Designed miniproteins, single chains, continued (4). Designs and how they scored, part 31

Each design is a single chain, and the fold is of that chain. pLDDT is the mean over its residues in the fold that is shown.

## One batch from the design tools (miniprotein)

Design m13049
Fold by ESMFold2-Fast:
Structure m13049 (fold): chain A 71 residues (1-71)
Amino acid sequence: SKEQEELAKKAEEAIFAGDYATAIELAKELARKGGVEKARNILKMTARLAEAHGDAAASAEARAELERLEA
């Protein structure tokens, strides 16, 4: 849906800005609205980029939320 596309776009913008906490929250909202596949992709990207930039806490949180969606 257009709403799912806008949430995904905002999450990507947050990742680009290094705001991983916002990206994770937007991914959770996207999953709640039925965009589970897009949310998984955002969480995977967030975990990878947070780890690459030394944000171990954000990487761990993104992985935990990803595991919750895959359960």
Scores: mean pLDDT 87

Design m13050
Fold by ESMFold2-Fast:
Structure m13050 (fold): chain A 86 residues (1-86)
Amino acid sequence: SEEEIIFKASNEIQKAVEEATSLDEAIDRVVEVVVKLMKENPDLSDITKLIIMFFAASAVAAYAEKQGKDPVKAARETLERIRKAL
C-alpha cells in the first residue's frame, strides 16, 4: 500500500540523515533513498510523491540547520537532484 511506502520512506530518510557524517553525505543518501523508492514504485500517486519529497527536504533542512549550514539551500539541492534523477 502507499501508506506502507510512506512509512518506509520516512524511516529510511531519517536513518540516512542520522548515519550521515556531513551535509553532502546526508543529501547523497537521502537522494538515493527517494530515487530508489520512486523508481521501484512507478505507480505512486502524485500526493504520495509530494509527501515523500516533503520528508526528504525537511530532514535535510533540519540536518543543515544543526550543522550551521543554509537549510533552504540544502533542501533545494536535495529536491533538484531527485528531480534530475527521475
Scores: mean pLDDT 87

Design m13051
Fold by ESMFold2-Fast:
Structure m13051 (fold): chain A 81 residues (1-81)
Amino acid sequence: EPKILSEEEWKKGLDEALALARETKAALADDPARFRTELEGLRQLVEREAEELKKLQPEKAEIIDKLLEEFNAELDRIAAE
């Protein structure tokens, strides 16, 4: 269930998600189609959580959006390599 998270907790969660994406890419190096599916699923989960956090803490929407944008950019970078 969605919880009110501190900025530090949100950033930590994003960093852990990026680490998972890198590990998944290494584990699925011979299955790029499955990797793309799992990467898309991860992106959708993170975006959904960001929307829920903004509903709970609308005053923090700008920092949540900024961190989400940075997360998506790094996911794209991981996918491109």
Scores: mean pLDDT 81

Design m13052
Fold by ESMFold2-Fast:
Structure m13052 (fold): chain A 75 residues (1-75)
Amino acid sequence: KLAEVRAQKAGLIAELQQAEKDGNQAKVQEIISQLKELDREELADESLDYVTIVEVTQGSNGKISVYVYTEKKPK
């Protein structure tokens, strides 16, 4: 379960990096929205004790930095 969600998020991160290379800002925003939706789904899944958080930061030159870490679900 957790491994499946992590694999899905990893795939989206790869697509996010490709969209950045292409300069496709619309695609970047779409993928960020999909990642946030997956975060909500993980929080709603009572079988999961941990959530994989994906933070996206865009620098002044338009470069995207992605930070991925696992955190125990807040109660």
Scores: mean pLDDT 72

Design m13053
Fold by ESMFold2-Fast:
Structure m13053 (fold): chain A 92 residues (1-92)
Amino acid sequence: AEVDELLARRQEAAVAELRPEAERLYAETPEKRRENMEALLRRALRLAGFSEEQAEAILAALRAMPQDPEGSEARIAAVVEAHREAVRAALA
């Protein structure tokens, strides 16, 4: 519970810090928004308590996923959850 609260606070801080940048990118063209989305996500993951290595691993896994709508969402969730558990263990 305590570690989950700490992760939640890190996520809240990341959202608060990146919200102005996300709003700016949303005002951009769809192409520019897509182009910068990976960089924004990388920063959000690091602010949420993931290491640079863990953030890059999550991004690499997302990029390597096949174009398979049936399994894609579950695979993405599983990769994110695995890294979240690693952070939780490190903070305990």
Scores: mean pLDDT 61

Design m13054
Fold by ESMFold2-Fast:
Structure m13054 (fold): chain A 72 residues (1-72)
Amino acid sequence: MDEETVRRVARAVARTYADKYGLPEEFVDRLAELIVEEFRAQDPSLPFGERVRRAYERALARFKAEHPEWFA
């Protein structure tokens, strides 16, 4: 799976989260980038869905650390 596919999935996941919590478009971009970074750090032998799930969880933790004001 190439970077473009990972980025597209990451952006879709980030958009779903942002829509639920009323976050602005700029946070969608940041969260998507964090998801892509965390996805690349995952064990490539893991199933795609498991890698995305773990990447999302780690990306959210990092995003909350960067922007604690949104998650107080």
Scores: mean pLDDT 76

Design m13055
Fold by ESMFold2-Fast:
Structure m13055 (fold): chain A 79 residues (1-79)
Amino acid sequence: KEEEVVQRLYEAARYGTPEDVRKVAEEAHKLSGSVESKAAQAVIDAIREGATLEHAEAFAEAMSPGARAMVRKAIENAK
Protein backbone atom coordinates (compact mmCIF):
# COMPACT_ATOMS: atom_id res chain seq x y z
CA LYS A 1 0.00 0.00 0.00
CA GLU A 2 2.69 2.56 0.96
CA GLU A 3 4.87 1.56 -2.02
CA GLU A 4 1.86 1.87 -4.37
CA VAL A 5 1.07 5.41 -3.15
CA VAL A 6 4.71 6.54 -3.48
CA GLN A 7 4.94 5.06 -6.99
CA ARG A 8 1.65 6.68 -8.07
CA LEU A 9 2.88 10.03 -6.73
CA TYR A 10 6.13 9.78 -8.69
CA GLU A 11 4.16 8.94 -11.86
CA ALA A 12 1.71 11.81 -11.28
CA ALA A 13 4.60 14.26 -10.80
CA ARG A 14 6.40 13.04 -13.94
CA TYR A 15 3.49 12.39 -16.31
CA GLY A 16 0.32 13.82 -14.74
CA THR A 17 -1.13 17.22 -13.86
CA PRO A 18 -0.67 19.21 -10.61
CA GLU A 19 -4.23 18.13 -9.68
CA ASP A 20 -3.18 14.46 -9.97
CA VAL A 21 -0.29 15.20 -7.60
CA ARG A 22 -2.62 16.88 -5.06
CA LYS A 23 -4.98 13.87 -5.02
CA VAL A 24 -2.22 11.30 -4.47
CA ALA A 25 -0.42 13.53 -1.93
CA GLU A 26 -3.64 13.75 0.14
CA GLU A 27 -3.79 9.93 0.20
CA ALA A 28 -0.13 9.76 1.30
CA HIS A 29 -0.71 12.35 4.04
CA LYS A 30 -3.49 10.21 5.57
CA LEU A 31 -1.18 7.18 5.95
CA SER A 32 1.94 7.83 8.06
CA GLY A 33 5.05 9.94 8.50
CA SER A 34 7.14 7.23 6.85
CA VAL A 35 4.96 7.45 3.72
CA GLU A 36 5.15 11.27 3.79
CA SER A 37 8.97 11.16 3.81
CA LYS A 38 9.09 8.64 0.94
CA ALA A 39 6.48 10.64 -0.98
CA ALA A 40 8.48 13.86 -0.54
CA GLN A 41 11.60 12.10 -1.85
CA ALA A 42 9.68 10.79 -4.89
CA VAL A 43 8.57 14.35 -5.76
CA ILE A 44 12.14 15.64 -5.27
CA ASP A 45 13.36 12.95 -7.68
CA ALA A 46 10.66 13.94 -10.21
CA ILE A 47 11.69 17.63 -9.98
CA ARG A 48 15.32 16.67 -10.70
CA GLU A 49 14.06 14.74 -13.75
CA GLY A 50 11.97 17.62 -15.15
CA ALA A 51 8.70 17.95 -13.22
CA THR A 52 7.45 21.53 -12.96
CA LEU A 53 7.35 23.77 -9.88
CA GLU A 54 3.51 23.63 -10.10
CA HIS A 55 3.68 19.89 -9.41
CA ALA A 56 5.92 20.55 -6.38
CA GLU A 57 3.58 23.28 -5.06
CA ALA A 58 0.56 20.96 -5.39
CA PHE A 59 2.38 18.34 -3.31
CA ALA A 60 3.47 20.86 -0.66
CA GLU A 61 -0.11 22.15 -0.20
CA ALA A 62 -1.39 18.65 0.64
CA MET A 63 1.40 17.50 2.99
CA SER A 64 2.53 18.03 6.58
CA PRO A 65 4.79 20.99 7.51
CA GLY A 66 7.84 18.70 7.63
CA ALA A 67 7.22 17.21 4.18
CA ARG A 68 6.51 20.69 2.78
CA ALA A 69 9.82 22.00 4.17
CA MET A 70 11.69 19.05 2.64
CA VAL A 71 10.26 19.67 -0.86
CA ARG A 72 10.76 23.46 -0.67
CA LYS A 73 14.40 23.00 0.38
CA ALA A 74 14.93 20.67 -2.61
CA ILE A 75 13.39 23.25 -4.97
CA GLU A 76 15.76 25.91 -3.58
CA ASN A 77 18.78 23.60 -3.99
CA ALA A 78 17.77 22.79 -7.61
CA LYS A 79 18.13 26.44 -8.66
Scores: mean pLDDT 73

Design m13056
Fold by ESMFold2-Fast:
Structure m13056 (fold): chain A 54 residues (1-54)
Amino acid sequence: SLQEQLEKAKQDLEAAKKDLEVAQKAGASTEVIVAKKLEVIGDQEEIKHLQQLL
């Protein structure tokens, strides 16, 4: 269901945020940090889309 997809998307966003923080703490390259930030933005946009469908 859309509600289950929304909850999954929220979990994916939380994981992406943690992954970004880990990469930043590990001193990852600028390219890696930018890629992780884009993943977070993508997950946020997916959540917005799913919320509009509910």
Scores: mean pLDDT 86

Design m13057
Fold by ESMFold2-Fast:
Structure m13057 (fold): chain A 94 residues (1-94)
Amino acid sequence: SMSAAEIRETLERIIAELEEEIKRNPEDAITRRLLEALRRLVAGEDPEAAAAELREALVERARAHTADAPAAEQERAVALAEATAEAVVAAIEE
């Protein structure tokens, strides 16, 4: 199992990856919302609000990324986004 420090390091790596995405597309409002939610979660500020924002941003990103994909792929992407948000929140609460 990952330690709290390992979870934090993983989240910081994801934040760095999202920062690179914003550099390539600075007008990507969904990615910016996701980045802000993750930063708040790592900082331990307003964890309930940060968790809700993380879930919403991940779901919106999944929908945007799969907008032209078949319905089954869209459904799978949204389900994965929701599961990812839940796993991240649960790991931080440990």
Scores: mean pLDDT 78

Design m13058
Fold by ESMFold2-Fast:
Structure m13058 (fold): chain A 133 residues (1-133)
Amino acid sequence: MPKPIRILVVDDSGGDINYLIDVLEELRKEGYNIEVYSALTKEEALYLVEKYKPDIVLVDAKGSNIDGIELIKEIKKLRPDVIIIAFGGSMRDPEVRQKALEAGAELVLPKPFPEEKLKEAIREAIEKVRARK
């Protein structure tokens, strides 16, 4: 089997995390070798980034309890090579999108998004990880 891609999902909503994990499980069934981690808080996310060294991080860029833009900056400082996908309702705002990209996000998904767009973004991130290895 190919070497696993480690993906961390960060969102302050357990329902959103469960949805993202379900999508990642579908990609696993399609043949992607993925290890999934999840965090509901900034502190847990940073701990998991240092401990498990994820290849990809999915971040709610501006959740109710997590400053996603600051989190993106801190993750990129710890792991410059990590691929960050920023998502959320706030990503509909062009100024928030620009701040997420400037913070180090490589891909942006405004909520609501169709499932196929999320799968496309994850596949693109996986190919970027493979190109760096």
Scores: mean pLDDT 79

Design m13059
Fold by ESMFold2-Fast:
Order: sequence, then structure tokens, then C-alpha cells
Structure m13059 (fold): chain A 95 residues (1-95)
Amino acid sequence: EAEAVRRFAELLLDPEKKKIAEVDYKSATSTPLLAYAFAKALFEHLPPELLQRILDNPFGLKAVADILKKLPKSQRDYLLGLLPPEIRAKVEAAL
């Protein structure tokens, strides 16, 4: 999971490979269970600096928001609680 999440981050931040990242994350988050697992891995396994870079990218912020929107409120709130306050506020604004 850590490697898959890092690869997603690298593809998303590459302007020429954003489409590949979009297809991969759509597949990896096709169900609420997969969406939860992916978001949890993203928030727990990515270095904070790389997570910040993803969320500073409009496509990355949208992808994370879209994943969280697939989740029940209780699971979404739990995952948002894993984020630093400034990052959490940015993600919540995109919801």
C-alpha cells in the first residue's frame, strides 16, 4: 500500500501522467471499502511534505475530496482526524 500510494502521488504531480493517476485511483477507490483503505493508507503512509504537495495541487485535492465523499460521515470524520489542522481545513473546504 505505501508503494502504491507513493506511485499515485508521483503520477498525480507529473503533468504528463495525471491521466494515469486518475484512472488508477478511480479503480482503487471504486467501493467505499476500497476508498477508505486508500485514503487511510494515503494519510498514514505518505510523508507530510508529499501529502501537502498533493493537496496543494488542484487535481490532488479534488481526488482526495472525491474519495472522502464516497465514505460514510463517521469514516470520513475519522480519516480527517488523522490530518494536521491546516491540511484538514483545506480538505474540508473541498468537500
Scores: mean pLDDT 72

Design m13060
Fold by ESMFold2-Fast:
Structure m13060 (fold): chain A 88 residues (1-88)
Amino acid sequence: GEEAAEKIFEGGRAAGRSNFEAGNYTGGTAAAISGAGGEFAALLGDGESAALSARSAYRIAADTPGASEEGIEKAKEGARAGEEFARS
């Protein structure tokens, strides 16, 4: 629930920032929206949607040339939190 939502949101923010810093504003916006959507899904108890949205933010960051390793790792933590919540 709340803890997973917080980690998913932070992961999406990190993915978005990493994309913006790399000059990928479209990808950064998409990653931030995916993170926020995952947060909302987690707060509603929709673990599957939370995990999918968090994974989307992580994939956008990981696939962005020049994205920071720190940003990618935080997005990955959000994706893991979403997956763990979906399996609980």
Scores: mean pLDDT 85

Design m13061
Fold by ESMFold2-Fast:
Structure m13061 (fold): chain A 57 residues (1-57)
Amino acid sequence: SQELLEIQREIAATLRAIGDAIDVGIARARELLAAGGSFEDSLAAIGEALREAGFGK
């Protein structure tokens, strides 16, 4: 049905957006670690990227 196709497209779009946000967060985390940042700061960078993309609290 049209509704099922729309739900499937929404799920696919959400998964892509989450993947993109994680990639951004990992890139930021790698830069922080390369600059001598802490492991805690690198995890925070990933969490912030997810929040900026609309995921998380």
Scores: mean pLDDT 84

Design m13062
Fold by ESMFold2-Fast:
Structure m13062 (fold): chain A 100 residues (1-100)
Amino acid sequence: MSISELEEATRKAAEDAAKAAASVPGVTRVEVGEVLVDEKQKTATVTITIHAETEEAAERGAEAAKKAAESHPVTKSVEVLLREETPEGVRVVLRVTFAP
């Protein structure tokens, strides 16, 4: 797999993860960060931020995103970096790591 193929596969996996999270009732907004490529390690990472009205909706959104991302062979890990309460509800930040 070339770096450009890894970037494209990463973008598709991140888009599927974001779409899955956004489909969960009570999830209000999903943000996909920049694709960060480590050419030396041949890995890519993306941060996905999920905003939800409740902790339960945030947890279901994060699980939906993880399951969707893991359906792509290039997905190696999905980590929860942060869970925090906000004035608008709850925010969860995921880091997704991809490799050939």
Scores: mean pLDDT 85

Design m13063
Fold by ESMFold2-Fast:
Structure m13063 (fold): chain A 62 residues (1-62)
Amino acid sequence: DLDAVKDEIGREMGLSRAEVDALFQNEGVKTAAEAREFKARLRKVVANGQEQRAEQQRQALA
C-alpha cells in the first residue's frame, strides 16, 4: 500500500505527509514498489550521514 509506505517514511524521517508527497513527486515515485526502494535508499543516506557526523564529533573531541 503506497499510503502505508508514505506514513512509514514520514514517521522514520520526521517528515509531514505533505513533505513526503513532495519528495515522491520530485523523485517520480508512483507505485508501492518504487516507494519501498526509495525508502531503502533514504535509510542508507541517513545512516551514512550519521556515521560522518559521529566521525566529525570524535575528531572535535580529540
Scores: mean pLDDT 73

Design m13064
Fold by ESMFold2-Fast:
Structure m13064 (fold): chain A 88 residues (1-88)
Amino acid sequence: MAAAEEAKRAAQELEQMDQEVKKLGDQPKSKAQEAEIKAKLKQLIARAIELTRKLTRAELSKLLGIEITDEMLEDIRADIERREAELK
């Protein structure tokens, strides 16, 4: 039960972060806001990496209502690792 609730919450937070990133990209910006946006984006990317690592293939399939293949999961993890390496 706890794992299912955590996965559901993680997926919801991931969706909210994607929406925040889109908002930051679309809004008119001053130079001060640009610096703040870059710092916020780094934090959101790091959080997204953390949240996606909490989800198993079974939990992702359940939340999305589709069957996640091992190849899809590997592709997602590879993309996350690439982004993490760039952040460091």
Scores: mean pLDDT 61

Design m13065
Fold by ESMFold2-Fast:
Structure m13065 (fold): chain A 100 residues (1-100)
Amino acid sequence: MELLEELLRRAREALERARARADPADFETLVERVREIAKELGVPEEYWDLVTALVLGLLEEPLEGEEARAIPREVLVKLPDIRDALNSDPELLALLERLR
């Protein structure tokens, strides 16, 4: 629980930093599209910021066993599908490249 709360906090901070440096319209378009995909795949709303930060590459995917276990399996297994959906959309890919 503590590791998950810390990970959710780091994700929110990463999104805030990205929003500050990016074009607001481009950033919000990417964030909303990732949230829509996450919602369609059944990701609970409490994890949308975490999923968005991970999918946009703003937060490193947890490699340690404890951090990986802190993320519910139902969320973790959907990350590849969300990334595939984002990468399959030419408009979203163009927006993502502009953030880099």
Scores: mean pLDDT 76

Design m13066
Fold by ESMFold2-Fast:
Structure m13066 (fold): chain A 62 residues (1-62)
Amino acid sequence: SEEEKKKEKEIKQKIAIKTTALSILSTARDMERDPQVKRQIEEDIAKIEKEIEKLKEELKKI
């Protein structure tokens, strides 16, 4: 349906944005020398990865 096509595009766009954010954060993590700051970045990465997985589950329901 038209609604399913719109939902698919919106979910794919959200995944793309979050994937770009992961790339930026992974670079920051790799460059970070403070172990506490690095841990915070790793936690932020894990949070975004969970958000992407939820979006992928929603995409599979279409």
Scores: mean pLDDT 88

Design m13067
Fold by ESMFold2-Fast:
Structure m13067 (fold): chain A 90 residues (1-90)
Amino acid sequence: SVEEKLEEIRKKTIEELSKVLSEDVVKKIKEVLEEFIEMILKGEPLKKVADFLNEKLTEVLDTLSQEERDKVLSVLVPSLTEVVEIIEES
């Protein structure tokens, strides 16, 4: 199911981030991704989902060093690409 695929991507993303970031930062990103997935599963408009993700990720990234931001983006960009592919196939 779409829900199972999105949950798998979320778990994999959090596992990868946990290798390079502090537990507190990982928890904040996990909460953002959980809400993002819930919005998708509820059928919220894509613009609303994208606006939410951009706002909440920017808030988290603004608290991080440049090195930490680069690490987050190196994991999140591939994961978000996988999410888009799943949505497009639905």
Scores: mean pLDDT 81

Design m13068
Fold by ESMFold2-Fast:
Structure m13068 (fold): chain A 94 residues (1-94)
Amino acid sequence: SSLEEALARLEELGRRFGQAKTPEEQVEVLGEIVELAREYLAAHPDAPAALKAAVDRLEALYRELKENPEDEEARQRAAREFAGIVTLLQEELA
């Protein structure tokens, strides 16, 4: 159930990320995604190394985007890393 709850929350955050009206709002939602992913990893120390690495990469992109929210390429990279995290979590659910 915790994995299903994490996926449902991530799907809602993904919708908010895609619907954001400004780059700053999009980065704010990305911060919430990173926090949720970190909470999940803290509760699941046996999570796959690939998931931990993907969350680390997303957090690094979030740090970059906090300084440069207008960086469209970095926002697109963050969206791809987020999609990868969702895929890895879906594989754990299956």
Scores: mean pLDDT 86

Design m13069
Fold by ESMFold2-Fast:
Structure m13069 (fold): chain A 80 residues (1-80)
Amino acid sequence: EKKKKIEEVEKIAKEVLSKQLAENLAELLKKIKTKEEFDALQEEIKEFEEVFKEDLKEKIEKYGVDKVLESLKDSLKSEE
């Protein structure tokens, strides 16, 4: 039961992350003028993904999977 909900949280979290990255990347890439700026952005994205994944697991442990899942679903709806 909890395992399935955690998997659902990870799936929805990946969708939230992908949407946020896609929107931010599209806007940021239009402003990128040098390869060095692009490389710095790539490193920042990788670090953000790792922090996001660890923070998600910690929130599930601290607040419970149901509250985290509800929060993520609300984020997807409000970011239409």
Scores: mean pLDDT 72

Design m13070
Fold by ESMFold2-Fast:
Structure m13070 (fold): chain A 73 residues (1-73)
Amino acid sequence: MSKKELERKLTIKSVALGILTAALPYDEDKEGTVKAIEELIKEIREIQKELNIHDPVVDRLIARAKEAIEKAK
C-alpha cells in the first residue's frame, strides 16, 4: 500500500475505534463489539509500525478503548 493509503486507513480505523469505544457500554452485543475493538487496535498498531509514527491522539484512543473493555468485563 502507498503511504497515503496507509494514512487514510489509519484515520478511518481510528475514527471507528472511537465510535465503538463510546458505544460499548450501550451495545446489545458487548462480546462482538469487544472483538471488533481488539481487531481495530491490532490493525492500527500494524499501520503505525509500517508508517513508523507515534501519534499521541491515536495512543490515547487505544488507551481509552482498553479501559472500556476492562470495564465491560
Scores: mean pLDDT 81

Design m13071
Fold by ESMFold2-Fast:
Structure m13071 (fold): chain A 61 residues (1-61)
Amino acid sequence: ADSLIEAFVAYVRENPPVSEEEFETLLANIAATMRSLGMSEEQVARLRAELRRVYEEARAA
């Protein structure tokens, strides 16, 4: 579970979305994937928050 979250965070850092719309689409796809794997809503919310932070940091750079 945590390793999967780390993999998604690393993916966004290496391949940051070019727009907010693209980022929201990516978040929706990741959330759907996590739910299909039986992840809790808390895990999904945590990943969304971490991905948002990484995306905003990448945009600021």
Scores: mean pLDDT 76

Design m13072
Fold by ESMFold2-Fast:
Structure m13072 (fold): chain A 94 residues (1-94)
Amino acid sequence: SAEETLERIERLLKELLVRLQEILDSPDGTVEQLLAEVERALAEILRVADAEVAAVLRRMTGEVKALIRAGAPLEEIERVVSAGMAEIEAILRA
């Protein structure tokens, strides 16, 4: 169902943000590890996403990866994820 899909995507994106925070807080954390976690989350969410939701996810994760490469703070990454989640919710409730 749309509701179950939304809840699953929300959990996966929240889990991604927690994992990114753990890597950023680690003295051994790398940009490569951050990018790998984003790609892992994208691959998992795409298993439950339709084509319209998948398009939003690809744009959102592209922006997140760009921010990671630029050394942006987690708060800016969280804003991009929140905006993407709002777009996904609007699509699934349409």
Scores: mean pLDDT 87

Design m13073
Fold by ESMFold2-Fast:
Structure m13073 (fold): chain A 70 residues (1-70)
Amino acid sequence: EPSREEKIAAMEERLRALAAELGADSSGLSVEEAEEIGREIAESGEESPENRRLAAAVYMVRVEEELRRR
């Protein structure tokens, strides 16, 4: 049975591959910028490929922040 952290890591790896194909990149995105983008996506409530790509980048930043926080 994989641990919760191992499952998160596996999902992160898979999502990173998918995000790369979608053109989503979290490497240049600050935590504050990610939070702002996430809020705007949530407030718009609009499902679009652009918003999906942005949501993937925001998710990556959040996962990295969670992993860094001990």
Scores: mean pLDDT 65

Design m13074
Fold by ESMFold2-Fast:
Structure m13074 (fold): chain A 59 residues (1-59)
Amino acid sequence: SDALKEEILALLLAGRVDEALALIDRLPLSPTHKAYLKRAIRAAESPEEAAAIFRALLP
């Protein structure tokens, strides 16, 4: 799962948010956790903020 997390992080930093959100569905997280994470990422005002949210909300 580390390779998948790194790919999501790279997509978020590149501003490729929709592609990153699609990959989040492949993470071994609950549907509730995925929904919360996607909502938080969509609310981000910059690629750097989206990446920081992703890092903070993953266990």
Scores: mean pLDDT 84

Design m13075
Fold by ESMFold2-Fast:
Structure m13075 (fold): chain A 72 residues (1-72)
Amino acid sequence: GAAGTAAAALAAGRAVGADGVAPVSEIGQAWARSGTSGGMGAASAALELQRLGVREASAEQLADYARRHGKG
């Protein structure tokens, strides 16, 4: 659910560095690997950003995006 999506997004953000930026593809793959329903929602959001031409993002930006768009 929504709580799972937020938790997965925050965990992925932590994995790639909270104070830096990372390739969206790496973050999306980390979320997909989580195998949770929330992680899958966040992974879909990351793939959508990549499709729109977003190559990298900060952990905070991705967590915020997942909250707004990854809630299903």
Scores: mean pLDDT 59

Design m13076
Fold by ESMFold2-Fast:
Structure m13076 (fold): chain A 110 residues (1-110)
Amino acid sequence: SSEEEKKLLTAMVLLMSASANVLVAQRSFDNPALRAAQLAAARADLAAMAAIVTSVYPQAAADFAARLAQIQALLDQAAASTDPAQHAALVDQALALLREVSARLLELMR
């Protein structure tokens, strides 16, 4: 495998890790400290993933930046939410956008 292939596999793992952390945060509404830690981990994973993708596919940089900005805004709103139903809806929307990011990354890797 090329060095670029290894970087892209790392980006895929980071995206999967971010999605898992967001899902755990959704289940952790009653534990604000755990929720905050899981959302922070997801943000870090997404930033690391974006750095890899933009280095390998500079032409996708603007698209990925826009998608990640939307996800970050939803995660920030979820973190600030005091309503469990609103929190769940915001996290579900973030997870849907993470699936779109995954599909876009797979499309670029073809």
Scores: mean pLDDT 85

Design m13077
Fold by ESMFold2-Fast:
Structure m13077 (fold): chain A 79 residues (1-79)
Amino acid sequence: MDEFKQAVYDYANGKISKEEFIQIGKKNGQDEREVLTLIEAIDIAKELNDQKLLDQIVNDYLNGVNPELLLQRALIHKR
């Protein structure tokens, strides 16, 4: 399994810290801004206790959806 893909699931499920997820992203050549945007979207879904939204964000991101669009989706649900 790709280390960064595993880290996305692990962060979404609360198995790794935000700091650890950022470091794994950097190690795997991910854009830090994109990783931070994804973290914000995931954190909003977790704060809302919306497992369906969390699963949608993770699945869409891993299928190549832009993290900024996922953040916008999470913000709509926060209202």
Scores: mean pLDDT 85

Design m13078
Fold by ESMFold2-Fast:
Structure m13078 (fold): chain A 81 residues (1-81)
Amino acid sequence: SEAVARLQAQQQALQAHRDRILDEIMKKLPPEVQEELRKLKAEGASPEKIIDFLIDHGYTELAKEFREALQAAFDALQAAA
């Protein structure tokens, strides 16, 4: 079904944007925190869990940046659809 193919393409694009945003945030963290975040990512942690992890480790500004970047990516994909 062409409709199913389009939906899958949109879901893949959203996942790629989420992964890219997370990679940019990870570059700003110390290696020990990057390793813990990588484990959360491998376990399929939600964006909310990642935000909570950043806040719990004192990276409140990065948690805000991550949330805002995810919202902007979602809004951009909605506008393009």
Scores: mean pLDDT 78

Design m13079
Fold by ESMFold2-Fast:
Structure m13079 (fold): chain A 73 residues (1-73)
Amino acid sequence: SLAEEHLNGARNYVEEAREATRLGDYDTAFERLDEAEESLDKAREAGAPQDDLIELDIEIGVVYLWAAVRKVT
């Protein structure tokens, strides 16, 4: 479904953001997190399950915080 495509897109962007953060490429990490948020919003509009939306929203936030802390530390 369209919702599944957007959820998978968001998940892929989150994994790319994690890898970029691990490698110290924080600008790429933030770009991928922005793309993940856009894909998550599209998944929400397409009627994705609430549990999947909540879990992914939390994951995006955690990765964002991780990247932000690492960038300034």
Scores: mean pLDDT 89

Design m13080
Fold by ESMFold2-Fast:
Structure m13080 (fold): chain A 96 residues (1-96)
Amino acid sequence: IEETVRKVLQEAMQVIFEAEDYAVENKDEEAQKLASEAFDALMQASIALDKGDWEKTKEYLQKAAEKLRELIPLLSEELAEKAKEAVKKIEEVVAQ
């Protein structure tokens, strides 16, 4: 589980990084804020995972997925699909 969670965290962080770059290029302050909030949630999930706190890890992963879902309609078609995939992977991990 830890290896799978770490991979999901890394993939989601990469999507957020790409989404943030896109939001900055398009001067979309709402998208920038949502990307920042999603990134903060993933960082908190990573910290909780390192401490062995699975309940907190799930909580922060769910928060990141919620922010990513809000971000999706503000992204390009290609980035929206990547974000949807990241949300799906997070939800699969949290369901365990």
Scores: mean pLDDT 86

Design m13081
Fold by ESMFold2-Fast:
Structure m13081 (fold): chain A 61 residues (1-61)
Amino acid sequence: MLTLQQSQDLLAAALKTFDKDGDGTISGKELELMKKEGAGTQFDVNGDGKFDFDDLAILSN
């Protein structure tokens, strides 16, 4: 399981790279970019088409 700290680090790194609209969430086009780069499917753990704190909560649970 990822720790809360590791989950926050992953979110911060992903937001820095893929959050193009600056809303603090990776969704839609940003998630498509992550999947294209081979990362998005791993981070979209609940399969809801977005990567945010809810996915991190699942990873740390």
Scores: mean pLDDT 59

Design m13082
Fold by ESMFold2-Fast:
Structure m13082 (fold): chain A 115 residues (1-115)
Amino acid sequence: MAIVRSAAELAYSLTLDEEFREAVLKAGEILLKAAPEEYKETMAEIAAMLAGIAVSMFTPEEFEELKKTVVDVLRATGSEALKQAILEAIELLLPYAHGPGRAQLEELAATVRSL
């Protein structure tokens, strides 16, 4: 089981940049469609940051700041549609996420679900 899973994760790391780019664009579209007008720019930034998390670009400290931003926006808007859009965006990016980035996306999803 563990060997087969590691092989699948390695195969995913060899996914074409085009497939990851398509997932990022779809995540961005979902977030922008659900966002109130005043938060559209913030949601575009969050989409880019979710992509960065997936490729393990952020330190734990930078990730905590992003998580706080997402929580603050969801609390300010009270929008169930935006909450579901963020969860859908994370699910789209999870197949491309490896190492620390995968754990960070899963933690962010758990935090968003708890709101």
Scores: mean pLDDT 76

Design m13083
Fold by ESMFold2-Fast:
Structure m13083 (fold): chain A 77 residues (1-77)
Amino acid sequence: SMQQDNSRIFQVLRDTTRNIDRTRDSSMRGSDSNDRVQRLDDIRRRFGDRGRDAMQSGDYQAAVQAGNWANQQVNRI
């Protein structure tokens, strides 16, 4: 159902957002450059846009792809 799909989408988006936020927090604690933190903030914003689109369309695959994209970008920093 759409409600169950939205719940699954929300979980994927929530887990990915928390991974980004933990990485940002780790960067701040590690005294990383402001540029690295800014790049993480940019990833989070762009991921948020993609996640909103996935939620609005009820597209679970789009949510998974958005999460994979964001995690890949985080790993490249």
Scores: mean pLDDT 82

